# Designs tried in a protein design run: designed miniproteins, single chains, continued (3). Part 17

Each design is a single chain, and the fold is of that chain. pLDDT is the mean over its residues in the fold that is shown.

## One batch from the design tools (miniprotein)

Design m8559
Fold by ESMFold2-Fast:
Structure m8559 (fold): chain A 79 residues (1-79)
Amino acid sequence: MRITREQLYALLRALRASADGRLSAAEVAAILGDAAPLAMRYLDTDGDGHLSATEVLAALAYMKENGKDYLDEADLAAL
């Protein structure tokens, strides 16, 4: 499974529209589909069951600095 740059930007857009600045696992699943469990496992570093803008921005920064258009499980584990 992979998380694409487009999917990370979609998460960031949803986070900006979120009243609390966080996305639940259900909201992540609506955006990422089958990749949602992968995102929740590796990007939810505080383990609260939600993704924050800081976590998504860290993934985007890693992708940009490494010249990648997607993150696989090994990339996400390296974050």
Scores: mean pLDDT 79

Design m8560
Fold by ESMFold2-Fast:
Structure m8560 (fold): chain A 88 residues (1-88)
Amino acid sequence: MQQIDDIMSQIQNITNQIQTAISNNDYSQLSSLISQGNTTMDQMSTTINQGRDSGQITDSQYQRGRDIMIRAQQTISQGQQQIDRHQR
């Protein structure tokens, strides 16, 4: 499904921007990027589950989507920890 590839690209772009914001201590942008990342992750979860249930995606595509979500969640968690430390 093209939708999965597009969402994966969006997740990768947001993840890269989060890493850059962490490196630059840009907490304002980091908060916005984490929000965008969580929204895109929710869209990905819905898309891969619906695609699997409808037969529109392969097991390989489903696994790829799951793998990228796990990596993105790790990056989002790192960004959230940086915000939490800054607020304390």
Scores: mean pLDDT 80

Design m8561
Fold by ESMFold2-Fast:
Structure m8561 (fold): chain A 64 residues (1-64)
Amino acid sequence: MMSEEEIAEALERELGVSREKALRAASTVKEALEQGRIPSPREVAKRAGVSEEAARKAIELLFE
């Protein structure tokens, strides 16, 4: 499983997401996992202010 920093770097390079939004997306997915649930891409996108594509990528990288 990638770190939040590694996920943020990947989102910046591959999808042009800002570091702040990329870190927010990564932290949102991690918080949901700590609560024992899997977030939807829509939920992560809305909370982090990113596209569903970027949200889906963040979820994929964290779960691997």
Scores: mean pLDDT 78

Design m8562
Fold by ESMFold2-Fast:
Structure m8562 (fold): chain A 116 residues (1-116)
Amino acid sequence: TVPKRELYAQALNALRKGELEQAAKLAYEIHQAGDAAENVELSPILSTPLSDLPPEVQAELYLLAGSVARIGTLYEEAIKAYQKAIDILEQNGFSDSSLLKEAKAELGFAKESLEE
């Protein structure tokens, strides 16, 4: 098991380096552990190419990366993660998806947070 705070630090570092796929996988591990967990048992997702997952799942993971970035006040990185989730959903025909609506709303909030 890995301390949740360590995974959070690793996710923020991946975001700062532009490693969005790695950040998305780490954000998933943080999310799946739940709020009460101090330590996280890593899932097979860290060794799974995101391209092997359904587009909706890929988009959800990038949305989680954006949320981690926002908590870490990395608003530019949050915008990039949310935009990637939107691009995946739109390119794969999920134009009426609730997840797309959520990703667009979160992108708007991240942009507003970056502005003066």
Scores: mean pLDDT 82

Design m8563
Fold by ESMFold2-Fast:
Structure m8563 (fold): chain A 75 residues (1-75)
Amino acid sequence: SQRERNIAILRAALDAIRAAASAEEARQLTYERLSKLPGVSPELARILADLLGEEIRRHGAEAVAAALERRIQEL
């Protein structure tokens, strides 16, 4: 379902942020993980990974991780 796909995307991004030492590493890990998810094209994975990296650069990894965790709980 769309909800299950969205949760999988958010969890993959959250795990990438938690595993990464930098915004660029979080972007790369997010792209790799999203590209393996059913229903996520490589192009969509790249766009989402780039957006995540930019958010981490602007707001910090901890704040972005907290926002993603909250969003998962709301779905």
Scores: mean pLDDT 86

Design m8564
Fold by ESMFold2-Fast:
Structure m8564 (fold): chain A 63 residues (1-63)
Amino acid sequence: MVEARPTVEGDRLTVVAESDDEAELDAAVARFSRVVEDQTGVPAAVERWRRGDLHVAVVRPAA
C-alpha cells in the first residue's frame, strides 16, 4: 500500500510517498507530479531512495 503525506510550507507544496511496491510508488509519483504541476504551474521534481524495504519518493516543484 502507498502512504502519501502532503506538506505545505507557505506557498511550497511537497508530497512524500512510501511503498513496499515499486509499481505502486511509480503510479503514485505520476499522480502527485500532476497535482504539483497543476497547483504550482511548474514541472515536478522527483527524488527517490530506499529506507529498508520501503521505496520512498519526494515530489515537489522544480526550482
Scores: mean pLDDT 75

Design m8565
Fold by ESMFold2-Fast:
Structure m8565 (fold): chain A 68 residues (1-68)
Amino acid sequence: SVDELLQKLRDLWIGYQNAKDKEEQLKLIDEMLAVIDELRAHADQLTPEQRAFLDRVEALLKKKKEEL
């Protein structure tokens, strides 16, 4: 469900914040980006605020990936 995917994204973000090295951070960023892609497949079930949140998070993650 969308709620389960949003919870998975939250759990991955917590894992990212606790990650000690760049390889683990990169892996978690890629996993979060994959979850965002899955959420976008259900865009009609998302609120406008949730869609805007995903846009911001995706942009942030892509920037962090380029900096690693």
Scores: mean pLDDT 86

Design m8566
Fold by ESMFold2-Fast:
Structure m8566 (fold): chain A 75 residues (1-75)
Amino acid sequence: GLTPETLAIIEAIAEHLGFPLELVRRLILRRTGGGQRGDRRFPSLAEWLRWDSRLDPRTESALLGIPEELLEAAL
């Protein structure tokens, strides 16, 4: 499961990018292995908060390393 601190950061990222919180939470869970230990194979959450809000969803998908089809399926 996600810690409250991680959830707060995910919420901030969702608000910054304009994505629904539930979408971002699910994407991060899939990226990190959905309950596996830590943020393995996940970009630093601090880096997300520094990203330009002008980045489009396709660019974000590339940076997240999450397939675009997963974003489309979740939307």
Scores: mean pLDDT 51

Design m8567
Fold by ESMFold2-Fast:
Structure m8567 (fold): chain A 60 residues (1-60)
Amino acid sequence: TDAQGEAFLRAVDLLEELVRQGKVSKEAAKEVMDQLIDQAATLSPELKAALEARKAEILG
């Protein structure tokens, strides 16, 4: 649903900010992103693709 997709993207935005602040390592962020991507894949392929793109941006 749109609300679920928005919640996933908001969680990713918060994770990116925590990595930027040095509060979460890129290794830990990768683990969290992989779990979110697995969950997103059960909702829509578009949401999965969006999270995979954000993972690449966050990890470099």
Scores: mean pLDDT 84

Design m8568
Fold by ESMFold2-Fast:
Structure m8568 (fold): chain A 73 residues (1-73)
Amino acid sequence: SAREALEELLRLLERLKKIAEELLKEYESMSGEEMKEKIEELNPEGLSIEEIKERLERLAEEARPLLEELAER
């Protein structure tokens, strides 16, 4: 159902947000190279940082209408 799909999407987005927050928390204590290495370790698909950015932006844009409806509910 649509509700079940939205709940799974929200859970996935929460997990992705936590990963991003963990990276951000270490930002001040890590060099740029250390940060890149950590991102690569967390990304078993072997994507470049630019490819990760593009994928996250695409997922965010695809989810945006649903998130806006949920936020206004």
Scores: mean pLDDT 65

Design m8569
Fold by ESMFold2-Fast:
Structure m8569 (fold): chain A 90 residues (1-90)
Amino acid sequence: AEDYLDLAIKYAEEGNLDKAREYINQALDEMDKFIDTIPNKELRNRYSSLISSSQIRGVALEVDGASEADSLIETARDLKEIYKKAKEES
């Protein structure tokens, strides 16, 4: 997941938004599979909620006039931190 998020940031910075979105989606798939392995239901629900909130924040940034590239970069950074915390707590 982290490697895909780093690639998403790189492609967004290069202006390749299609590749950035593709790698964010691949990271989300890996994160979802990881979250499903967490035995504690409260932790699963917490991290699923944090992922959803990160995606909502990305959309809000675009509405507030941020570029799509900036929104994708911030979303990827947020998801990377969420994934890191999920791994530390599980």
Scores: mean pLDDT 79

Design m8570
Fold by ESMFold2-Fast:
Structure m8570 (fold): chain A 65 residues (1-65)
Amino acid sequence: LKKYLVTLKPGVYGTSELVKIVEDNGGKVIKTIEMMGLSGFEAELTPETVELLKKHPDVESVKEL
């Protein structure tokens, strides 16, 4: 699996739903990121999970690390 940084859209907080999508699809969340104005997480993702996250309304970007 490759590592990715998943960033949420501005004003969206909480990663629990997206973390569950990652875990249910064979990925692994490495760490969550919740700072003023930024919410997201670093994870190891399958190609299928990357595409699911890119289509999610709360996701701003999915960037390979």
Scores: mean pLDDT 78

Design m8571
Fold by ESMFold2-Fast:
Structure m8571 (fold): chain A 73 residues (1-73)
Amino acid sequence: SEAAREEELKRLMEQNLELAEQELADAQARYEELKAQGAKLTPEKAAELEAQGQALLDNAQGTLDRARRVAEA
Protein backbone atom coordinates (compact mmCIF):
# COMPACT_ATOMS: atom_id res chain seq x y z
CA SER A 1 0.00 0.00 0.00
CA GLU A 2 2.86 2.41 0.81
CA ALA A 3 4.63 1.54 -2.46
CA ALA A 4 1.36 2.02 -4.41
CA ARG A 5 0.89 5.44 -2.74
CA GLU A 6 4.47 6.44 -3.62
CA GLU A 7 3.96 5.37 -7.28
CA GLU A 8 0.74 7.44 -7.51
CA LEU A 9 2.44 10.51 -5.96
CA LYS A 10 5.34 10.11 -8.42
CA ARG A 11 2.83 9.94 -11.32
CA LEU A 12 1.11 13.14 -10.12
CA MET A 13 4.49 14.88 -9.71
CA GLU A 14 5.49 13.83 -13.24
CA GLN A 15 2.18 15.23 -14.59
CA ASN A 16 2.75 18.52 -12.73
CA LEU A 17 6.28 18.71 -14.17
CA GLU A 18 4.96 18.08 -17.72
CA LEU A 19 2.32 20.82 -17.28
CA ALA A 20 4.97 23.25 -15.97
CA GLU A 21 7.26 22.46 -18.93
CA GLN A 22 4.35 23.04 -21.35
CA GLU A 23 3.52 26.35 -19.60
CA LEU A 24 7.15 27.48 -20.07
CA ALA A 25 7.05 26.50 -23.77
CA ASP A 26 3.78 28.45 -24.19
CA ALA A 27 5.30 31.46 -22.39
CA GLN A 28 8.38 31.33 -24.68
CA ALA A 29 6.13 31.28 -27.78
CA ARG A 30 4.09 34.21 -26.37
CA TYR A 31 7.28 36.17 -25.61
CA GLU A 32 8.42 35.79 -29.25
CA GLU A 33 4.94 36.87 -30.49
CA LEU A 34 4.95 39.97 -28.26
CA LYS A 35 8.53 40.83 -29.27
CA ALA A 36 7.62 40.53 -32.98
CA GLN A 37 4.47 42.63 -32.39
CA GLY A 38 6.53 45.26 -30.55
CA ALA A 39 8.99 45.58 -33.45
CA LYS A 40 6.09 47.07 -35.50
CA LEU A 41 5.15 49.64 -32.81
CA THR A 42 6.70 52.62 -31.01
CA PRO A 43 9.76 52.01 -28.75
CA GLU A 44 7.59 52.64 -25.65
CA LYS A 45 4.95 50.07 -26.68
CA ALA A 46 7.68 47.63 -27.76
CA ALA A 47 9.23 47.90 -24.27
CA GLU A 48 5.81 47.34 -22.62
CA LEU A 49 5.13 44.20 -24.69
CA GLU A 50 8.66 42.84 -24.06
CA ALA A 51 8.22 43.44 -20.30
CA GLN A 52 4.83 41.65 -20.43
CA GLY A 53 6.42 38.69 -22.22
CA GLN A 54 9.35 38.59 -19.77
CA ALA A 55 6.91 38.54 -16.83
CA LEU A 56 5.17 35.51 -18.38
CA LEU A 57 8.55 33.77 -18.80
CA ASP A 58 9.59 34.57 -15.21
CA ASN A 59 6.28 33.24 -13.84
CA ALA A 60 6.46 30.02 -15.92
CA GLN A 61 10.12 29.44 -14.95
CA GLY A 62 9.21 29.87 -11.26
CA THR A 63 6.42 27.29 -11.62
CA LEU A 64 8.83 24.84 -13.33
CA ASP A 65 11.55 25.39 -10.68
CA ARG A 66 9.04 24.64 -7.90
CA ALA A 67 7.78 21.52 -9.72
CA ARG A 68 11.38 20.29 -10.14
CA ARG A 69 12.14 20.81 -6.44
CA VAL A 70 9.02 18.84 -5.45
CA ALA A 71 10.01 16.02 -7.86
CA GLU A 72 13.57 15.93 -6.41
CA ALA A 73 12.47 15.96 -2.74
Scores: mean pLDDT 85

Design m8572
Fold by ESMFold2-Fast:
Structure m8572 (fold): chain A 83 residues (1-83)
Amino acid sequence: SEASELLREAWRLIEEQPEDLEAVRRAAELLVEAGRLLAEENPVAARILVKETRELARRLEEQGLPEQAEILREAVRRIEEAL
């Protein structure tokens, strides 16, 4: 599905380049697009995505990447607006 493809790319960007703010911003936009698609078709999956993204943001903050964490928390807020 389109959402699954967006999620795979987003997670790859964060896993490979968590220190790169540009990569994390791109990943956040992909997460928001996927989250909005999921909110419409499968809101349970969208809620799981929100939870996973919040947990990732928390881990990045603990690793000393607070700007990346804030970018992901903003993505969560944008997805929640669609739920």
Scores: mean pLDDT 89

Design m8573
Fold by ESMFold2-Fast:
Structure m8573 (fold): chain A 85 residues (1-85)
Amino acid sequence: SLAEKAEELLEKARAALEQGDVRAAVELAGKARDLAIKSGSKETIEKTAEALEEMSRKLLASPSPEARAAGRALQAESDRLKAKV
């Protein structure tokens, strides 16, 4: 299902963040967001928004300006996703 694919991409996004691959994490998170919205599942949308917020918090704590910019982008995505629920 789309919900299962969104959860899989979200897990991959978190793994990319743990490896320090900020660009891959943001790309995978964006794909997970799109699939969560397309799924129409409130539960999947809420879980995705929460995960994006957690990833954002981690990135915003980084001393890297590029990582903090990515964190701000993921926070905005999480906020937009929450507005759909």
Scores: mean pLDDT 86

Design m8574
Fold by ESMFold2-Fast:
Structure m8574 (fold): chain A 92 residues (1-92)
Amino acid sequence: SSMERRRAQLERMRELLESAIRLLEEDPSPKNREIALGAVEFALAVARALDLPEEVIATLERAKEAIKAGDIETAIALLREAIRQVDALIAA
């Protein structure tokens, strides 16, 4: 069903964001920042395709900018906030 597909996409987005957090926490090297940035850009594409709330898109855009700036602490905090927002959508 479309609802089951949407839930599966949200759950995969959550896993992708969790992987980005883990990567940045373990080793925020330039290579790992580039990989995390790719993960966030893919999550943004999914969020836009699913027409998620602007708040979710804004949080992901802010996380993207924090990664680009090398502000890893802020990036991780914003990615955790994005996961909380995605979890709320899954629970709805």
Scores: mean pLDDT 89

Design m8575
Fold by ESMFold2-Fast:
Structure m8575 (fold): chain A 82 residues (1-82)
Amino acid sequence: MEEAEKHIEKAEEYEKQGKPVEAYDHYMEAIGLYAKAKDEEKAMEVAEKLKELVKKYFPDIPESDIERGMEILKQQIEQLLK
């Protein structure tokens, strides 16, 4: 779990530095680590942070595409929890 928390901290640091792509990568790593640890609540919480990052820094992506991406990510998390 601490490794996933470090990735969240790095993502927040990269976002403050104006590096949203690196922030995205670190949020994705944290989601994967929480899902593998079967911590669905934290995996979903980080996925929500990722959604907000995309909405903030990639406004050209339609909201419908973001919602579809979130649904796919949620399904992938649920499969890893089995």
Scores: mean pLDDT 81

Design m8576
Fold by ESMFold2-Fast:
Structure m8576 (fold): chain A 65 residues (1-65)
Amino acid sequence: NRFLLFFNALKKKELPEDLIKLLSEQLSQLDIPENKIQGTAELVANLLLEGKSQTLILEALKETY
């Protein structure tokens, strides 16, 4: 279950639980390879903690995958 892989990776970060659930749903819909799920979740969490826009992060991932 790709949602659970993203959810479990993201919940280890200091992000609101509602945001973690939303991101897990959105990221699980992208064609991200399973071996990159952990790294992608960590990158997304770090960018959000740095104050980057959720919309811009998701747009960049959609261009990549």
Scores: mean pLDDT 82

Design m8577
Fold by ESMFold2-Fast:
Order: sequence, then structure tokens, then C-alpha cells
Structure m8577 (fold): chain A 58 residues (1-58)
Amino acid sequence: HPAIESVERRGFYYIVKIKKTGREYLIKDERDREQISRLTGIPEAEINEAIDEYEKKL
């Protein structure tokens, strides 16, 4: 199972939902990826893969 439950775009931002906690985090720029990784303990690589897959659907 992925560490990330879902990725969704809201206007100019992305929302990443963490499977473990069910919490949603806003991604406005590249720095937010690092912050989410630190807050959740999820490797940035997993966050990047989830976002990349979502972006291909946009």
C-alpha cells in the first residue's frame, strides 16, 4: 500500500492525503514536499511519485 492515500489539485495548489493519519497537506511549492516528508516520515520519493502520477492525469 502507498503511504499516500490521494493527491488532488485545488486551484493553484495540490492536496496530499496521508494514509496513516488521514490528514491533508497543502503543496504550494517544492519546499512543501520536504516539509510533508519531515512531518509524516514518508520518503520524498513516494510523495513525488504520487504527485507525478496525478499530474499526468491533469
Scores: mean pLDDT 76

Design m8578
Fold by ESMFold2-Fast:
Structure m8578 (fold): chain A 85 residues (1-85)
Amino acid sequence: MVREAAERIREIARETKRRIEELLAAHPAPSPLAIEAAEKALRELEELARRAEELARELGPERAVEAAEEAARRAVAEIEKLLAA
């Protein structure tokens, strides 16, 4: 259902934002590149949350949730990679 999918997308965005903030806080000296990537990812997650119902209607509930999960995975992976470099 669209409403349920939208709620799940918002939950994914909120949990992913918290994870990114934790990754940055745990690193003693994150590079400017890692900080910039995190800020961009947080902005994109806020947009996903804002457009959650629209995305669920446009893509369908299952596809919208899948897209949000994929975006979340990519964001975390990129930041982890930059912090490991």
Scores: mean pLDDT 84

Design m8579
Fold by ESMFold2-Fast:
Structure m8579 (fold): chain A 75 residues (1-75)
Amino acid sequence: SPEDLEREIRLLREIQELQEKYDALVDAGAPPEEVRRVLQEILEKARELIETSKHPDIQATARRTVAEAERALAA
């Protein structure tokens, strides 16, 4: 539906913005707590995208994002 597409576009944009924020924080040597907070937000949004998306390609991208965020949090 158009509403499902709008939600997907919004979540993808929010994830991209959070990924850009993560990169900027890492480059700036920000406190670990702030970096972890952004990673947790990426994880939450990517999980929402997996649950709500009907598109296999979007789900695959979101699953990769989850795996990357989980690896970064474990480091």
Scores: mean pLDDT 88

Design m8580
Fold by ESMFold2-Fast:
Structure m8580 (fold): chain A 67 residues (1-67)
Amino acid sequence: MSENELIGRIALHELLEAGVPEDIARKIAELQRESETPLSVREAIERLLEEGKITEEEAKEILEKVK
């Protein structure tokens, strides 16, 4: 529990440092924290795309920033 929350916070900070918008960075971190298995940034972005919360262009730009 605590470790998963720490992972989510670290991911959020790293995404923000890379220039990812806060709203999207937060959603990625939440998905990673919610998953029982390690969820990559790519997989989190794909889920956000499926939910229509980001565009394909935004997804591509974010993946470049956080590689």
Scores: mean pLDDT 71

Design m8581
Fold by ESMFold2-Fast:
Structure m8581 (fold): chain A 77 residues (1-77)
Amino acid sequence: RAAEEAARLREAIEAGDHIYVTGVVMRLLALSEELPEVSEELRRLALEVLRAADAGDADAAAEAVARAVALAEEARA
């Protein structure tokens, strides 16, 4: 799951798909409102995704989204 989300985000950034990148950031921000225990870190990771994507750093964005997905899975368990 985390690897799949990371791979999709990397492909979107490499393709210049700004709509997909924005969607990922908005999903992480929405998730931060649903998971108060990890809200602050999810918001920080959403900002890291946005910053990395803006810089064209697909690897950094993929790593940030993978961490966010793993954190959300842990919070739900």
Scores: mean pLDDT 80

Design m8582
Fold by ESMFold2-Fast:
Structure m8582 (fold): chain A 95 residues (1-95)
Amino acid sequence: LEEIFREGERARREAEALVARLKAAGRTSLTPEELRELGRLLGIAAAAEVARLAVETGDFSLLERAKEEVLASDLPEEFKEAFLRTLERAEEELR
């Protein structure tokens, strides 16, 4: 779990750095590749945060609710894939 939490923090920082670089360059739109990478990083970060909250509160229903909300959303496929993969790894470590 600690490794997944560290991965989430790292992904969040990488996403922030990517957005900061784009803003510094005066760009107003992301390329398809940048959108995919941002989606992937945010998916990892979100899943790690949901897992942390579930552990801290003892409310594991947060994991199922988050999965349902992400799957039903219009979020990019890269976000959904990274989110579900990271959350599944966290669930396995909680067994």
Scores: mean pLDDT 84

Design m8583
Fold by ESMFold2-Fast:
Structure m8583 (fold): chain A 86 residues (1-86)
Amino acid sequence: MTQTATASEVLNGHTFTAEVTLKDGKLTVSFYVDGVLVGQTDGILHDGVWKASEVVTLANGTTYNVSVFATVENGELHVELVVTEL
């Protein structure tokens, strides 16, 4: 069964978005900044939580750590996006 979820955060005037797909026990995350794809990675499952992160450098030289935490509760995919300036 395939589940999808999207989470977004605004920091320093930029919109960070994570599109998350869970299919057959595999979590895939696509990271976007201002609607532009900047990275894709697979989630790592540990203690019932999938974690995925990407380090993104914008054209102005600012660097961010973009992290996704995902859980499945009552059969539903829940996603949290955390963005930190480095």
Scores: mean pLDDT 84

Design m8584
Fold by ESMFold2-Fast:
Structure m8584 (fold): chain A 100 residues (1-100)
Amino acid sequence: SMEEKKKEILEIFKEMVEMLEKELVAKAREQNDEEMVKRIKEGAKNAIKLAEELVKNEDWESLKNLIQLLEKEARKYITDEKKKEEIEKLAKEALELIDS
């Protein structure tokens, strides 16, 4: 159903955001940059809120662009190859759900 599809897309998007947030927070904490930790967490919340609005409005093209941007940023900051593969798989799954 459309409701189940929307829920699955949002769950995948949230997982992608959480993976990037954890990586960026870990790097900021290593530098003792608590202001950066706060900004990263707010950015993650804002990204999820934007995705929820795009899904609600069925703005699939903007959502695809957001997923692709998130994947690109995640690949830039995540150095672990297995985690990069996981992000790429999540992005592909979300994009395939949107196109179905």
Scores: mean pLDDT 89

Design m8585
Fold by ESMFold2-Fast:
Structure m8585 (fold): chain A 82 residues (1-82)
Amino acid sequence: SADEVRERLAKIVQEVNKLEIKALNISDPEKRAEAQKLIDEAYKTILKAYEALDQGNIPEAKRYLDEAEKLVKEAKKVVEEA
């Protein structure tokens, strides 16, 4: 449902915001850049999910949501390994 997608997007936004703060504390410049790139891609994908949701295209919103969740997991891994 649209409400389910909205709730999941809100949760991902909170997770990405927390990761952005954590990424600033990465001392390794290569790992920091890698994390920041994934975070930027996640934000852009989240925006596309909201745009699809606003257009009533729930299947596309879910696809972008899944992509955003994958990017967030990758960013979290980089932050945790740093």
Scores: mean pLDDT 87

Design m8586
Fold by ESMFold2-Fast:
Structure m8586 (fold): chain A 93 residues (1-93)
Amino acid sequence: LDLSPEEKKAADKLREAYDYAWQAVRIDPSAKGVLDATITAINRIGQGDLEGAEEAIRKAEELASKLPEKAKPYAEQAVKYLREALEHQRKAL
């Protein structure tokens, strides 16, 4: 029982988002808020709560924009992957 191509793409993007959020935290502990918001978005996508996922992604974007220069690109990349995962999940519905 294989996932649809769009569901597989969403899952792949969520793994990338989590990895980049963790890289941001390893660079700067203040990025923990971005990781927490990323985990929330992943959980909400898994529950089919796409509106809640969008809210968590917006929170991650806000927090990422305020990070120090060294951590910011990793956090922003995590947000980009969350956005891509959400769009793939919407197409799977």
Scores: mean pLDDT 85

Design m8587
Fold by ESMFold2-Fast:
Structure m8587 (fold): chain A 87 residues (1-87)
Amino acid sequence: ELERLRERRLELGREAERSSGEERERLLVEIAELLAEEAELLGNAEMLELLGRFLREKAETEPLPEDVKERLLELAERALEAARELR
């Protein structure tokens, strides 16, 4: 499963490079969701905690579409919770 998540993240990364504005931000959220799944599969609590903090800060500080902010905050909460569960 890890290999599939990594390949999908690379595909989305290439799509994000070709897009702009709101579409790009939504693709970046999908990439972050895949990164969280990879970190959980690897048992990497440190990466989950760093990702969760980063996503929360991004949602609070950047002028993003509301749906993107909501997804980032939800993902941040889940990542931080997963990190706590792995410790």
Scores: mean pLDDT 81

Design m8588
Fold by ESMFold2-Fast:
Structure m8588 (fold): chain A 56 residues (1-56)
Amino acid sequence: AMPAEKRAEFERVATPESRAALEAGDIGKAVEIMAKNGASAETVMLFAKEAMDRAA
């Protein structure tokens, strides 16, 4: 599971468009949008890994 601090950081950098992409299952697009909004590479990678782990 994602640590609470990483989840809070994600919520801070997430946009409506990135959340819509996540709901559509487009993890790559959501991650790209979050990274462009200033999320650290480490946080983006951890979130992407957890999302993919849930899908697998």
Scores: mean pLDDT 68

Design m8589
Fold by ESMFold2-Fast:
Structure m8589 (fold): chain A 65 residues (1-65)
Amino acid sequence: DELEALIRAGLDDPEALERIRPQATPEERALLDKAIEAVKGKNYASAAVFRQELLALLEKRREEE
């Protein structure tokens, strides 16, 4: 729940995104890296796509499947 809340609140801030990294799976970390790079590069359209994919992976993991 804390990880999910942080992802939902922090995906527009590269420093907040970095705080998620220790709790993320390798697959989630790959999307996190892409999202952070996109935000730092001011590519918010790509950052939004990576954000949606990261949230989708987290939702699937929460289903324990």
Scores: mean pLDDT 69

Design m8590
Fold by ESMFold2-Fast:
Order: C-alpha cells, then sequence, then structure tokens
Structure m8590 (fold): chain A 90 residues (1-90)
C-alpha cells in the first residue's frame, strides 16, 4: 500500500545518494537500516535518530540530493530539446 511505496523510495534514495557520492555515510547506513524495517518502526527509528543527529543537517542532505537530481534532469531535457530542434530543421 502507500506505506510500502515510501519504504521502497527510502531504499532507492539511499542507493542513489551512495552512487552519487552526496550522502553522508552515516545517513545512507541509517536509510538502509530503515528500509529493512516495517514502515511504523522505520518512522520511529528515524525520529529517534534525527533527534540525536542535527535535524537540520539531515534535511540539508536530503535537499542537496533532490536539487542535484533536478539539475541533472534539466540538463538531460535541454539536450533532448536541442536534438529535437536539429531534427525539425532537417
Amino acid sequence: MVQELYSRRLRALADLAEAAGVGDPALTALMRELAGMSLEQAIQTLLTRAGQLSPSRVQQLLQQVQEQLSANREQIEAQIEAAEAQLAAL
């Protein structure tokens, strides 16, 4: 259900952050741990650990990953648009 989708997205986000090299190793390890739990337990664990770590730092890291993904998407879309314009000119 909806909760299961969020659990899968959390795992995907951790894998993506690891691959992009933008994630804090402690944060990616936490995300991987949360992905193995039930959603209820994952939320409880995240809130507990966020309280121990700076919540602002966790939020900043997540925002940084999202901004980097958005920037890459814009660049890819711009390249496709340029290619389409060149094709239309033929």
Scores: mean pLDDT 58

Design m8591
Fold by ESMFold2-Fast:
Structure m8591 (fold): chain A 88 residues (1-88)
Amino acid sequence: KVEEYLKKALEAIKEGKYEEAQKYLEEARKLVEEEKDEKAAREATLKALIELAEELGDVEALKRLLESAKKLGLSEELIKRIEEAIKK
């Protein structure tokens, strides 16, 4: 289900529909927090969402992804990745 929102977000970006891409990114982020996935799967999904948020220039989404990563206890490398993206 998260994969479907990621595909829709990528397609929206390709079509220049950035507001729709932001909505799909937020839905995917919420699902990552709700799903009882393995830590590695959550990290892979959040990494993809971080790349999408960077492409969109959506600093607010990056801040929410940072909160999600900290809440889920994800890797320090991923947290630093998000922090660097926010600073850019």
Scores: mean pLDDT 77

Design m8592
Fold by ESMFold2-Fast:
Structure m8592 (fold): chain A 100 residues (1-100)
Amino acid sequence: DPAARRARIEAAVDEIYERLKKEHEFKSLEDYLKMLEEGIAEVRARFADPEEQGLALDLLASRIYEDVMKKVKDPEEKRKFLNAISELREKAGAELAAQA
């Protein structure tokens, strides 16, 4: 069941994201990138299936994008943060595709 599979992955990603939020300060671009890198490593450790890894990374990146959109007030800084997060997500996705 695709819906049950998605719900399971969403629950796992939400668990990862809530833990990362408690362990990291979301004050700078460096903080967001470190959190995303740690989240990517955890996704790789928890999911063996490349499709599930890809979905989990998309969900994790979406949570981080939402946080940036809510907390970063300056439009120029917001653009830089969103671009850097997108680039790291794309790099992780390309590495997964090469190993799948």
Scores: mean pLDDT 81

Design m8593
Fold by ESMFold2-Fast:
Structure m8593 (fold): chain A 82 residues (1-82)
Amino acid sequence: MSKEEIIEKATEEARRLIRRLLEEGQSLRDAIGAALAELAKKYGFPVASIAVSRAALDLARELGIPEGYARGLVAAALGELQ
C-alpha cells in the first residue's frame, strides 16, 4: 500500500470520528484533539496530523465554519505552530 493510500484511509476515519464526537455534543476543538490522539495511536503522529487536518477543514466547510477558525483549531491541536 502506498503512503497516500494510508493517509486517505486515515482521513476517512478522522472525518467519521470528528462527526461522531460532534453528534455527542463535543466542540469542534475537543473533537479534533480527541481524533488526533486516537489516530496517532493507530497510524502514528505524521499520518494522523495530515488526516485530522484534512478532515477538520472539510467538515468546517460543510458546517459553515470559517476556514481560518478551523485552521487555528488544527494548529492548536497539533501544538507545532501555536
Scores: mean pLDDT 80

Design m8594
Fold by ESMFold2-Fast:
Structure m8594 (fold): chain A 70 residues (1-70)
Amino acid sequence: MEEEIKKEAEKFVEEARGAGKVFPSVAKEIIDVAEKYAEEAIKNPEKAKEYLHQGAGEVQALGREAAAAA
């Protein structure tokens, strides 16, 4: 179970790095947010899904703001 959570968190950060290549103006913010929530998910396995969901929402919001500003 903990190993699965670590794998999910690593996948989330990898996907965020991909999104950062699409939105270079906010790439650092997207990656920083993803890494922060991934770390919280690993530290709190019982809330891992909540942290990854929250992180995904914030990454999506940053991408939308970057797209609207372009």
Scores: mean pLDDT 79

